# Ledger of designs, part 96: designed miniproteins, single chains

Each design is a single chain, and the fold is of that chain. pLDDT is the mean over its residues in the fold that is shown.

## One batch from the design tools (miniprotein)

Design m3550
Fold by ESMFold2-Fast:
Structure m3550 (fold): chain A 61 residues (1-61)
Amino acid sequence: SGEEKAREGAEAAAKGDLEKGKEGIGEGSNLTDKQAEGAARAAHALGAEAGAKLAISQSNS
C-alpha cells in the first residue's frame, strides 16, 4: 500500500538515505517533490515515525 511505501521511505531517510527516502515517500503518498523532501528531512532529523506521519498527514490534507 502507499502508506507502507511511505513508511519504508521514512525509514530509509532516517538512516541517512535522503534521496531514497524522498522517492519512497513521494511514490507512497503521491506528494509533490518538495513535500516528499520535507518529509524525508523530518524523518532524518526526528526519526522515521515523524517523517511518515508528516507524509501521511499531507497526503490526507
Scores: mean pLDDT 78

Design m3551
Fold by ESMFold2-Fast:
Structure m3551 (fold): chain A 88 residues (1-88)
Amino acid sequence: MAASREEAERAAREAREKAEELLERAREAIEEGRLREAALLATSAVFVLLAAAVEAWSAGDEELAEEALELGRRVAEEVERLIEEAEE
């Protein structure tokens, strides 16, 4: 399907906002000892960002796609770090 650049930019913005919300919920889950829930929330955030990256790439916006992928990587690493800290 042909994704417009405007649709890709909107999807990337919405994905960032949703990923931030999911990351905040993951932090709360870690603080409460709900590590499995935190991992599922982080996984959801990564998938949302990957979907946005695919849309950006299909629209020809390689820079936007790279930004979404990098944010997804950072979200995954941050949640992994928080889970590791909670186990210490």
Scores: mean pLDDT 75

Design m3552
Fold by ESMFold2-Fast:
Structure m3552 (fold): chain A 71 residues (1-71)
Amino acid sequence: DAALARRIGDAMVAEVAKTDPELAEKVRQRMDEALAAGKSAAEVALLGTRTVMEGGGDPFAVSEAIHRALA
């Protein structure tokens, strides 16, 4: 579901933007690329989390934000 994948991506970007706006922009870019490629919600979550880890962000905070957005 593209809407679910977008919602997950938006939650990740919003959480990262609280501490690292530059990393949040990179996550947004990777999410948009994944959505354009037809990736699933699970693949968007994995790619976003990987981007956060590679950029030195907090993947646990991002995971919690996703859970809050989906609850």
Scores: mean pLDDT 80

Design m3553
Fold by ESMFold2-Fast:
Structure m3553 (fold): chain A 78 residues (1-78)
Amino acid sequence: SRSKDVDELLEKAKESLELAKKGVEEKKPELAEKGIELAEKIRKELEELGVYTKEFEEILGKIIKEAEELLKKAKELS
């Protein structure tokens, strides 16, 4: 169902943020870049499903912003 697909996409969005955090820890900006790419892909998939609500926009927006800050830190450390 669409609801189950949305839950899976939100879990993947959390995984994208964990990849960005790992990029800082390992000094590998490529991991943070991958995290941002995954979060952006998930946002697009939610929009295509027609279920991209204001709540999801806020959640994904925060994840992407945090991942971008983590990418900046990873680049400074590498």
Scores: mean pLDDT 79

Design m3554
Fold by ESMFold2-Fast:
Structure m3554 (fold): chain A 59 residues (1-59)
Amino acid sequence: SMIEELAKKLKELVDAKKYGEAFELLSSLSQEEVNELKKELADDPLAISMLDLASKPKP
């Protein structure tokens, strides 16, 4: 599914320490997609931290 592909890509960016690119990817997603990714990556605390940052309003 699209969410599974996004989860894999997010993990690759985090492993490469490309946190800015990971955040930009998450910023392009709807809140619903971000919530689904949180469920998909619930066992990965670093990825969950990135998703939590993406859930905050952008200035």
Scores: mean pLDDT 74

Design m3555
Fold by ESMFold2-Fast:
Order: C-alpha cells, then structure tokens, then sequence
Structure m3555 (fold): chain A 92 residues (1-92)
C-alpha cells in the first residue's frame, strides 16, 4: 500500500511541475508548448489517481478515508487542468 501511495505522490508532484511549466509557456505566448505541458500533466495526474484508488481499496478505516479524500482532490485538479487546456486550444 505505502509503495502505491509513494508512487502516486511522486506522479502528482511531476504533474504539478508540468502544470507550472505550462503556465510559464502560456505567459511567454507559446500556447502550443503550454498545451503539450498540460497534456503531460493530465497524464501523470490520471496515473496518480489510479494508484491512489488502488491504495484506498487495499486500506481500511481512517487510512482508506484519507486516501479517498486525496483521490477526490486529485480528480478535481485533473478537471481544472482539462478546462485550462480547452481554453488554450480555443486560442489556436
């Protein structure tokens, strides 16, 4: 379980880094590069979500609730990134 959580958190950190790179690229006017970074961020975040859900299924009690809460937060973040990508694509 802990190995799944550790991998999920590392993927979530990579997704956040890529999302920050997307913001920088968009601020510099490189919308195509910003979209590419957002696509990579979404991919990493989706994999992290899968691992958190697997870990939650293997956990019990309070630990399961904590992992389910993290998964819900990550799902909301993924939807936010998808919305940002769609807005940038409209500007191409």
Amino acid sequence: VDALVAEALELAREAERLAQEAVKAAEEGDLKKAIEYLEKAIEKARRALELLREAAALASGERRRELEALARGLEANIKSLEKKKAELEKKL
Scores: mean pLDDT 87

Design m3556
Fold by ESMFold2-Fast:
Structure m3556 (fold): chain A 70 residues (1-70)
Amino acid sequence: SRLEEALEEAARLAAEYLAKTEPERAEELAAEVRERLAGLAEKVSKASEEEQERVLEIVERDAKELEAAI
């Protein structure tokens, strides 16, 4: 789904950001982010279409801001 793709992209960008800012802990922190985003994806997959679209907009916005910070 688009939401799962957006969450995976956000996780990838977070891992890149962490590798640049916290290299010694990047793998550990990236794993935590990925796990939390996977939990969010599962929860939201059971939500209404309107809620899924709202979450998608937030995730895409946050991913864009994170990409700009890298």
Scores: mean pLDDT 78

Design m3557
Fold by ESMFold2-Fast:
Structure m3557 (fold): chain A 70 residues (1-70)
Amino acid sequence: SMAEALARRLLALPEEERARLLAELEEGLADPSLSPEARAALAALRRGLREGDAAAIAAALERLSALARA
């Protein structure tokens, strides 16, 4: 699937790029206007990236995509 392909690409990013992405996710999670659903999805994405869990990243990306289309 596209989410699985993207998850693998995110995990294959150079260390510097992955660190930058994680910093951007931390900044997003600090946003007080963030909905509970968006917060949960972003937190799951951050966890998957930290743990190297491609399946968790793909699931989080699917949730974020669904929220963006609402």
Scores: mean pLDDT 84

Design m3558
Fold by ESMFold2-Fast:
Structure m3558 (fold): chain A 80 residues (1-80)
Amino acid sequence: SELIKRAEELVEEAVRAREEGRYLEAVRLLSEAAVLYAKAGDIIRAIGALMEALAIANEAESEEGREIVKEALKKVDEIE
């Protein structure tokens, strides 16, 4: 699936962003990947990406990051 391939690319970008200290960007990338995984029907990977994004937001003490994860979770929950 092209959706899964794009989600995997976003996860790899998020790893690099985190390594570079760009925590908010890593949260955004993982949240986007989660939505793409959910659209592809891979709910396990979608939840995994959201959990990792939330952990990063909490470690960075970022309210903006936590809100990004919350909005992504709403989008994932709305996907059939």
Scores: mean pLDDT 89

Design m3559
Fold by ESMFold2-Fast:
Structure m3559 (fold): chain A 55 residues (1-55)
Amino acid sequence: MLSEEEQKEKIEELLKRLEEDPNDENAKIALMSFLKDMDPKEEIVKKAREFLASL
């Protein structure tokens, strides 16, 4: 299982991927999977949820 720091890094990578291709379903699924396992109060989680809502 990934550490908290590694999970945050993966979220940043997935966000970049979705900025390049907003229709990347695999990236959306992976991002949602990481977000459900993290504290919803984390800034990176809030940022990712807002980004997904804007798509």
Scores: mean pLDDT 78

Design m3560
Fold by ESMFold2-Fast:
Structure m3560 (fold): chain A 64 residues (1-64)
Amino acid sequence: EVQELLSKLSEETRKALKAYVVALLSGDEARAAEYRARFRALAQAEGVSEETIEAVLAALEAQA
């Protein structure tokens, strides 16, 4: 579950994800791409699978 995963992530990783969502909502494509990459890198460093990372990002993009 996305919410369960987010509660286990570090503050830094969650902030990157929040910044990504904010950039998507503001239409800042360049910032969105940068924060997306940052979230991906931080989540991978914490042991989150690539499949789970993509699922989280896809779910958030569908809601934006």
Scores: mean pLDDT 76

Design m3562
Fold by ESMFold2-Fast:
Structure m3562 (fold): chain A 73 residues (1-73)
Amino acid sequence: SRLEGEIQVALALIYVWLAKEAIKKGDLEEAKEFLKKAEELLEKARELGASEEELEEVEKAIEEARKKLKEAE
């Protein structure tokens, strides 16, 4: 259902936040694991019919976090 897609979006954003916190602490391997989970949740949200706007928000958040991760390496 669309509601299940929205839940996956929320979880993906939580994992992006966890990744950013891990980057701030210098735990780059943990940050990579959190971003991988966020990407998996994004794909589940897409399959479950989350809105294009919500999917784009998650994609942008993941991209921003990946950029910060690369800058920290």
Scores: mean pLDDT 86

Design m3563
Fold by ESMFold2-Fast:
Structure m3563 (fold): chain A 72 residues (1-72)
Amino acid sequence: MEEELERGTIEVALAVALVVHKETNPKTAEYVAKAIDALQAGDYEAAAEYLKKALELEPDDKVLQVALKRLE
């Protein structure tokens, strides 16, 4: 069967993280926004790279960590 955590679900989770970080950590929000854009373009490698940069700024963000693991 198709995976429950599909790309659309990851994008929604990242959009929530973007809203949260946009007001608290603008640099993290910038990387998350770029990751979302890369996902929409189908560029998983670029999306993962931007998520790694965002996670370096917010290493304890579970949403970013889970999203990165899903992209591998």
Scores: mean pLDDT 75

Design m3564
Fold by ESMFold2-Fast:
Structure m3564 (fold): chain A 76 residues (1-76)
Amino acid sequence: SHMERDLEDLRAAADTLVRQIKAAKEALKKGFSSAKYHLKRIEREFQALLDAAKQMGLPDEVIEEIKKRYEEALKE
């Protein structure tokens, strides 16, 4: 099923971005101020991922779950 694969791809992409947020936040804590540019890049990539998922017709509930996961990672 194409939808199941698209959902798996969306989750995998979100997993990667969440991992990158955590790494960038740890780098900022260690004094690497350039990591703030990585956070801005990740924000743009996440927005593009959500826009692509909406265009593909993926369920809004899943898109909102992934969005909340991203927002939670930023708050930690």
Scores: mean pLDDT 84

Design m3565
Fold by ESMFold2-Fast:
Structure m3565 (fold): chain A 91 residues (1-91)
Amino acid sequence: MASEILSAYLTYVVMKVLEKKGVKEASEKEKELVKKFEKTLEELKKNTDPSLSLSMQLEIKLAKAEGVSDEEIASKKSASELSALVLKRLL
C-alpha cells in the first residue's frame, strides 16, 4: 500500500551507497523500486510549492502515503520532524 514510496526511497539510498562502494548489484525488484522513486521525484518537482524544500515535499508525500492526517502534517515545521513522525508510525 502507501508505504511503497518509503520503501522505494530507502532502496534508492541503499543502492546508490552500495554502487559507490562496488558491492552487490541491485536485484530486478530493487531496480523497479528505484525507478518508482525517480517517478515520484519528477511528480514532486512539477507540483512543488516554491516555499517548501524538495525534502519537505518528499516527507509530506511519504506521510500522506502512510495515512497521516493533513492537520498532523501541517503541525510539523521541518522535514526532520515529519520524517520522525512517519518512522514512529512504521516502528
Scores: mean pLDDT 63

Design m3566
Fold by ESMFold2-Fast:
Structure m3566 (fold): chain A 70 residues (1-70)
Amino acid sequence: SLEELREEFERVKRELEEAIEKGDVEKALEKMKRLEVIALQLHLQGDEASVAEARELAKKFRETFPDVKV
């Protein structure tokens, strides 16, 4: 459901932020890829707010790990 998808988005978002703070590149990349998939699914169901949040986190990920291709 949309609600379950939003809850997963918030959980993955927290996990991504923690991985970035810890410098865990492998985990951060894994979580970033999952967050993008969830954000796309939310966008297709009309949830525009999650797309904006995913873009901000993608920017933070890229600035923190510039050598990683996403």
Scores: mean pLDDT 81

Design m3567
Fold by ESMFold2-Fast:
Structure m3567 (fold): chain A 61 residues (1-61)
Amino acid sequence: SLLETLSKEQSQEVVALLESFGLSPEEADAALTALALGLPMRGLSPEQEAEVRAKIEELAK
């Protein structure tokens, strides 16, 4: 998973993006866990999920 290649600071940027969508810290952690397992991220719209994936790809560059 691209998430495994991210630094701690880069992972925190992804969490901050998730929290900006109105997720709690626990919901953001659950969403990242779901993404790592190839499951749908709960509490996000398809557009928000696409933004999270794009952010991870940008950071993994």
Scores: mean pLDDT 77

Design m3568
Fold by ESMFold2-Fast:
Structure m3568 (fold): chain A 59 residues (1-59)
Amino acid sequence: MEEKLKELEEKIEKLVKEIDEIAAKAEAKGYYTEEEIAEESRLTMELIKAIIEKKILEK
């Protein structure tokens, strides 16, 4: 349980960082590319899933 919780925390941190990097690149150039939108959407779905899994394990 503890190990799985740590893995989820690390996964969440990594996903947030990757999303932030995409957002920073888009902000710097003033627009999102289709590839950036697709990747951000994919990462956001992964993040939501990881947060839900963490919430379940914390109960």
Scores: mean pLDDT 81

Design m3569
Fold by ESMFold2-Fast:
Structure m3569 (fold): chain A 95 residues (1-95)
Amino acid sequence: MTKEEAIELAKKAIELARKAKELAMELLKKAETKEEIIEAIAKILRAIGLEFQAELILEKIEKGEVKDLEKAYKEAEELIREAEELIEEVKEKLK
């Protein structure tokens, strides 16, 4: 794994987390009950958390603070998976 590959993966995680956030905001706009509002807010907060985690990974890689590049790559892959899962959860609720 190269530093460039880890950077691109972290950037993809940020992009997917932002997409999840946008979809969760659409879910909030369509919410009619207090329970639906709570669910939408929780999903927005999850997306924000994933975005911050991905941005932190990217910052550490760019600053040369990462001792284990393979670990950083795997953490970015996990964030991508979690963001994709959140996107599918929100899409299902928007149907």
Scores: mean pLDDT 87

Design m3570
Fold by ESMFold2-Fast:
Structure m3570 (fold): chain A 61 residues (1-61)
Amino acid sequence: MLEEAEKIAEEIEKELVREVLAGKVLSPQEARERFKERLKERLIEKGASEEEAEKLIDQLL
């Protein structure tokens, strides 16, 4: 699960960077919040519980 979480995190980070470069104005705090939100949602979609998703996010950050 951690390896999958790392891959998902990398893809979300690339997506957010592309959105900012395309002209979406985000503060660093807003970008970090969106990253955590999207990562949690994708982990839950992959079968992680909310608790497991939070633990994985903490391990990655």
Scores: mean pLDDT 76

Design m3571
Fold by ESMFold2-Fast:
Structure m3571 (fold): chain A 75 residues (1-75)
Amino acid sequence: ERREKARELLEKGLEAYKSGNYDEAIQYFEEAIKVDPELPEAYRLLAIAYYNGKKDYEKASEYNQKAVELEKKRK
């Protein structure tokens, strides 16, 4: 349920990202985190969108670190 909705949002965000619509991609990835805050893929994609799309390396680093922490929890 929650993960299905979150993955749908990640898919929409990825399509926006591939089209160069980085602000739209970030919005979808942020909504995915609201639906499932323990989904490391959403934080990883937010980091990529901030890094490549917004040149916000600080936020990219923060989201990437959060993704790493959640990936460790899954193991």
Scores: mean pLDDT 82

Design m3572
Fold by ESMFold2-Fast:
Structure m3572 (fold): chain A 63 residues (1-63)
Amino acid sequence: SPVEETYRRSFEILTKAGVPEEDAREIAYGVGKLAESLIKQGKSPEEAVKEGIRRAEDIGRAL
C-alpha cells in the first residue's frame, strides 16, 4: 500500500541519516499517517508518497 511504502522508505531514509531506530520508527509511522491523510483528502497515492518522503528527508537533515 502507499502508506506502507511511505513508512518503509521513510524508515530507510532516517536510519541512513543516522537517526536511532526507535526514533526513526516513530517518525516513519507519523509520515505514513500523513500519506494516509493526504489520500483521504483526494491526493493521488503517488503524490502522497512523494510528500511523505520529502518530509522524512527534511526531518533527517534537521536532526
Scores: mean pLDDT 86

Design m3573
Fold by ESMFold2-Fast:
Structure m3573 (fold): chain A 62 residues (1-62)
Amino acid sequence: SFEELAEKLKEIAEKYGVSERTVLGVYLLLQLRGPGISAEEIAEELGISVPTASAVKKAILE
């Protein structure tokens, strides 16, 4: 459900020390460009580090 998705994004934001807006941004990039988008591309577009982008991407896809 939307509520389950929202809670998951919030948990990821708290775990990695990023805003909920940032996690939503990663989620939307994955929806628009697919799971093949690189962590480097995500990091550049959202202004976060590559390790953080990689970790958030993996957490969303799990």
Scores: mean pLDDT 85

Design m3574
Fold by ESMFold2-Fast:
Formats: structure tokens, sequence, C-alpha cells
Structure m3574 (fold): chain A 59 residues (1-59)
């Protein structure tokens, strides 16, 4: 589960960087930090925020 969340966060971070969405990048980076701390609830919350911001799916 932890590795799956990290993979998702890294994927969203790459997409956010390609889109130039600095807010989504910030949330994805926070999700990775919370995963490293073992704080999965906060990691999921930040990951959802990042995912929502990149969800336009144009590219």
Amino acid sequence: MKDDLRYAAEGILKRAKKLGNKEAVSHAEKALQYLDEGNYDQALEELRKAASLVKKAID
C-alpha cells in the first residue's frame, strides 16, 4: 500500500510539472513527505488535492 501511494504521488508530480501547475506540484511533494513520515492520512489528503488539480487530462 505505501509503495502504491508513493508511485501514484510520483506520477502525479511528473504530470503536474509537465502542466506547469505549481500548486499541484506542491501538494504532490507534501504527499511524498507525509509518506516518508508514515502519515498516510495526510499523504492521501495531499495526493487527492494534487490529483484534482491535474485531472484536466488535456495532455
Scores: mean pLDDT 77

Design m3575
Fold by ESMFold2-Fast:
Structure m3575 (fold): chain A 60 residues (1-60)
Amino acid sequence: SELERLRREKERLLDEIGRLQDEQQRAVDAGDEERARELTAEIDRLVERLGELERRIREL
């Protein structure tokens, strides 16, 4: 169903966000401030997409 597809997409997106957060933390620990900021920006973009998916799921 459409709901199942959106839920699977949400789970993949959450998994990707988690992995990027782990990478961001490692960059901070390594003192790589530029990479940490780049990863934070990417995470923020994915979180925005997550919000859109959650809105679509609620409308079903």
Scores: mean pLDDT 88

Design m3576
Fold by ESMFold2-Fast:
Structure m3576 (fold): chain A 73 residues (1-73)
Amino acid sequence: SEAEELLELAEEHFRRALEAAAAGDREAAIRHLEEATRHLIKAIELMPLPEEVKEELIAAVREWTARQIARLE
């Protein structure tokens, strides 16, 4: 499904973000983290959930990502 494909892309970018962070490449880690988050949000939008639940999940994902980026800065 499209949602599964987007989740696979998100997982790949999360993996690359971890590798970049481990290598000390903060800029690459942030870039991959942002791309993973974009794909994850698109996957959530495709899920068969009420819109209010999707909005809460997307807000949580955005908050989590902002926190991770702050930790890398």
Scores: mean pLDDT 88

Design m3577
Fold by ESMFold2-Fast:
Order: C-alpha cells, then sequence, then structure tokens
Structure m3577 (fold): chain A 68 residues (1-68)
C-alpha cells in the first residue's frame, strides 16, 4: 500500500541521514524525533504520504543548515 511504502521510505531517509552525520548524535536524534512525529501523523490519517515526505525533506534542509 502507499502507506506502507511511505513508512519504508521514511525509515530509509532516517538511516541515510544518520549515515551522512555519523559523528553528530544530537542531530541524528533531532531528525529521528521529527520522523517519529511525522509517522504518527501519517498513521493517524492527518497528513498524506506526499505531505509526510515533503515535511521530512524540509526538516533535512533545516537540520543541515543548523549543523553548519
Amino acid sequence: SPLEETKEQIKKMVESFKEEHPDDPELQKSFEDVAQLVLSELEAGRITPEEALSMLEAAIRVLRKRAE
């Protein structure tokens, strides 16, 4: 289903972000916390798969800027 495929994509986005920032556990946790919230909203049907992915892509951009 699109929901299960999106959940798997979100999991891979988290794993990829952690691999990009292996020496920054605080940054990793910040993105994990955002991903957990987005997954919760997606499972509750309050946001769409497209909105979930868009939110996480925006979060990645913001967190990368904060890591500078």
Scores: mean pLDDT 86

Design m3578
Fold by ESMFold2-Fast:
Structure m3578 (fold): chain A 72 residues (1-72)
Amino acid sequence: MEELLEKAREAALAGDAEKAIEYLEEAKELAKKKVEENAKELEEETGLSVEEILKLLEEHTEGLKRKIEELA
């Protein structure tokens, strides 16, 4: 996931909004899978439900996509 986020950042800095968004979507899907696989641990660590964690992940990803589109 970290590697995909770094690639997304590099693509965004290079002005490749399409590629940056593609890497962000891939990172989001991997993060969702990890959240679902580690649900109990994440709920204990954060005090949030898995559904709330997934919502925050979606909102954060949408914010980043919007920022990339504004720069393009």
Scores: mean pLDDT 76

Design m3579
Fold by ESMFold2-Fast:
Structure m3579 (fold): chain A 68 residues (1-68)
Amino acid sequence: SEEEIKKLVEKAIEALTAKLRDWAAQHPEHAERFQALIDKLEEAKNKSPKEAFKIIQEVVDEFDALAA
């Protein structure tokens, strides 16, 4: 259902935000960039599940680039 998809998206945003916060605390050289990704995820909470999923994918891709 759409409601179940919304719950999965919200859970994904929360988990990813927690991970980014932890990483930012341990990697101060990237803190500003990780904060920008967290802000992007916060905005995703106000979007449709489809749009939120696209934002989550963008954040994951940017995180992978920073971690490489």
Scores: mean pLDDT 82

Design m3580
Fold by ESMFold2-Fast:
Structure m3580 (fold): chain A 68 residues (1-68)
Amino acid sequence: VEERIKELEKKIKENPNDAEAYRELGVAYFEAGEVDKAISYFLKAYKLNPNDQEILDAMRAALAAARA
C-alpha cells in the first residue's frame, strides 16, 4: 500500500490533473485505513472528472466507512 501511494503521488507530481491517479490514491489511502485522506483525494478526482462513475462509487464506499 505504501509503495502504491508513493507511485501514485509521483504520477500526480508529473500530471496534477490526472483524475484517475487521484481516484487510485483515494483507494490506496482507504485500504490503508486513512479514510479522511481517501475522501480528500476522491473529492479532487471528482472535481477533475465529475462524470466518472468509478470515482462516485469509490466516494460512496469511503463515506459509508467514515460513518460506521
Scores: mean pLDDT 76

Design m3581
Fold by ESMFold2-Fast:
Parts: sequence; C-alpha cells; structure tokens
Structure m3581 (fold): chain A 94 residues (1-94)
Amino acid sequence: VVKIKSVEVKLVDDKTLEVTLEFEGNKEEALKLAEEIANQIKKEASLVAKIKSVEVEVDGTTATITLTFENGEEAKKALPEVEKIAKDLKEFYS
C-alpha cells in the first residue's frame, strides 16, 4: 500500500500547472499510482478547461504531473479543480 505524504499544486508559468506528489513506499507502486492520479486529474480538469498535454515524471519517491493548457485563462479555471482533486487524493492515500 502506497501513501501520499505531501501534495503541492502550482502554476509554473501562465499556462502550465504542476502537481508534485511525495510518496511513502515502493517506487514501482508510486509510479503506477502517479499515472492513475494523472489520468484522473486529466479527466476531471478537461471538463472545465482545455488541456494540451499531461506529462508524468517520477524521481525516486517524488512524482511531478505537468499539465499544459491551451492558454492562461484555461489554466486559471483548472487550478481550483486540480487543487481540490489533489487534496482529496492526499486525504484518501494518507
């Protein structure tokens, strides 16, 4: 069972949102969970904003999910939804 120790959501530029997840546990399980989380965020965020791309990078027990939006207005619309999803996921996997 993999746990999420911390979640951070930030705008890294005007149209790019970054979700950083710190895991406790096995690296392979963390990668699988990070990909599942990225898919969930993409599905839910795409209902409120236009997403161009989603990238997942795992370094040790830290996963970074990068969402690039069509423009800055779309990124701003997605920010509160992504923050809500991230917080809910942290609580569930704590």
Scores: mean pLDDT 81

Design m3582
Fold by ESMFold2-Fast:
Structure m3582 (fold): chain A 97 residues (1-97)
Amino acid sequence: MARLLADEGKAEEAVKVAEERIKKNPNDAQAYLDLAYAYVRLGEPEKAIEWAKKAIELDPSLREQALDVLAEAYRVMGDTEKAEKLREERDKLIEES
C-alpha cells in the first residue's frame, strides 16, 4: 500500500518534469511520450492517449514506443481488444525493421 502511494508521487513528479521540458521546447516529442507514460501510471489513460498521439505527430520515429503506451492506456481503461491490436501493430513494426 505505501509502495503504491510512492509510485503515484513519482508519476506526479514525472508529469511536472515533462511539462517543464515542453514549456522550454514545445517540439520535444520525447517529453510528450514521457508525459503519456506518467499519466498511465496515475490512472489517467485518456490523457496518456492524447499525449502519446501528440508525440507521434511531432516525431513519427517514436511510433513504436508510443504504441506501447497506447496499448497500456487502453488496457487500463479495460479495452483489452484495442490494447491487443495496438501490441500487434507494434510487433509488426519491429518485424518490418
Scores: mean pLDDT 78

Design m3583
Fold by ESMFold2-Fast:
Structure m3583 (fold): chain A 68 residues (1-68)
Amino acid sequence: SWAELEREFQELVDEAVELLTAHPGTPLSEELFRLVQEGVERLGARDAEGLERVIEELRRLLERGRAE
């Protein structure tokens, strides 16, 4: 559902903010910020398919960031 997508996106944004705060100014943090912005655009556009794609990319990037 849309509500589940909004919740998933918000949880990933919270995780991204933690990494951004810990490692500001890195290429990884810049890409995380870009994906968060794209997700906000998809939310505003009510684009469920686009939001799902952003969620998948955020999960991939967050896993990479934690693995280093």
Scores: mean pLDDT 81

Design m3585
Fold by ESMFold2-Fast:
Structure m3585 (fold): chain A 60 residues (1-60)
Amino acid sequence: SMARARALYEEALRALEAGDGARAARLFMQSGVLASNAGDDALTAEAARGGREARALGGG
């Protein structure tokens, strides 16, 4: 679960770099849920921050 949360977070960063805010927001949300369930508070916070940035880029 932690490995999957990190993999989704890394994929979200790549989507954000590519300018795909909608895809990045979805991936950050999925990463955050898995990180939270695994008790990784640091990754949960980073995923939430990335999600906000992605939504701003995507017009959310």
Scores: mean pLDDT 84

Design m3586
Fold by ESMFold2-Fast:
Structure m3586 (fold): chain A 60 residues (1-60)
Amino acid sequence: MLTEEERIRLLQLLSKHATPLQVARAAKLLMEDPNASLEEIAKAAGVSVETVRKALEEAR
């Protein structure tokens, strides 16, 4: 489970690879399901799973 600070940082990193609407979809998913998989986050943001994994590592 990501902390609130880690989620905010992750969304900021994803904003470099995704539109504001895609970032908003990812933010909504993480607010409703903090245990969402990397695949679910990637689909919401419209990016690759590898992009989400990299951003998550940098957010920590």
Scores: mean pLDDT 79

Design m3587
Fold by ESMFold2-Fast:
Structure m3587 (fold): chain A 111 residues (1-111)
Amino acid sequence: SFFTSVPRVPPFSAEEVERFVEALREAGDLLESDGTEEALREALALIERVLGPGVAEAVRRLVEMLRTGAGWDIRQIGRALRNIADTLARMDDETARAEVEALLSDVTFAP
């Protein structure tokens, strides 16, 4: 489902999973600390710079869904991203890769 649901996102290596975790942690910390629209733009720009435009678009769609559908504020989204990053950091590389692929498929590009 990864390539069919998120066709612009390349397969993740162990190093890319590590960068994904670090980018989500930095983005989550920024959003939880600042809670502003400017922080959201900076966080999405960071994700695009580190993980590429496909992942950034998936995260942007997730943020929009949480804000408009669930009424989440930016700080709550930041906390969620940080919690995802911390959870992935506790997994082995193979499991973390599978979870990253599943998250991108299930949230924005459900099969």
Scores: mean pLDDT 73

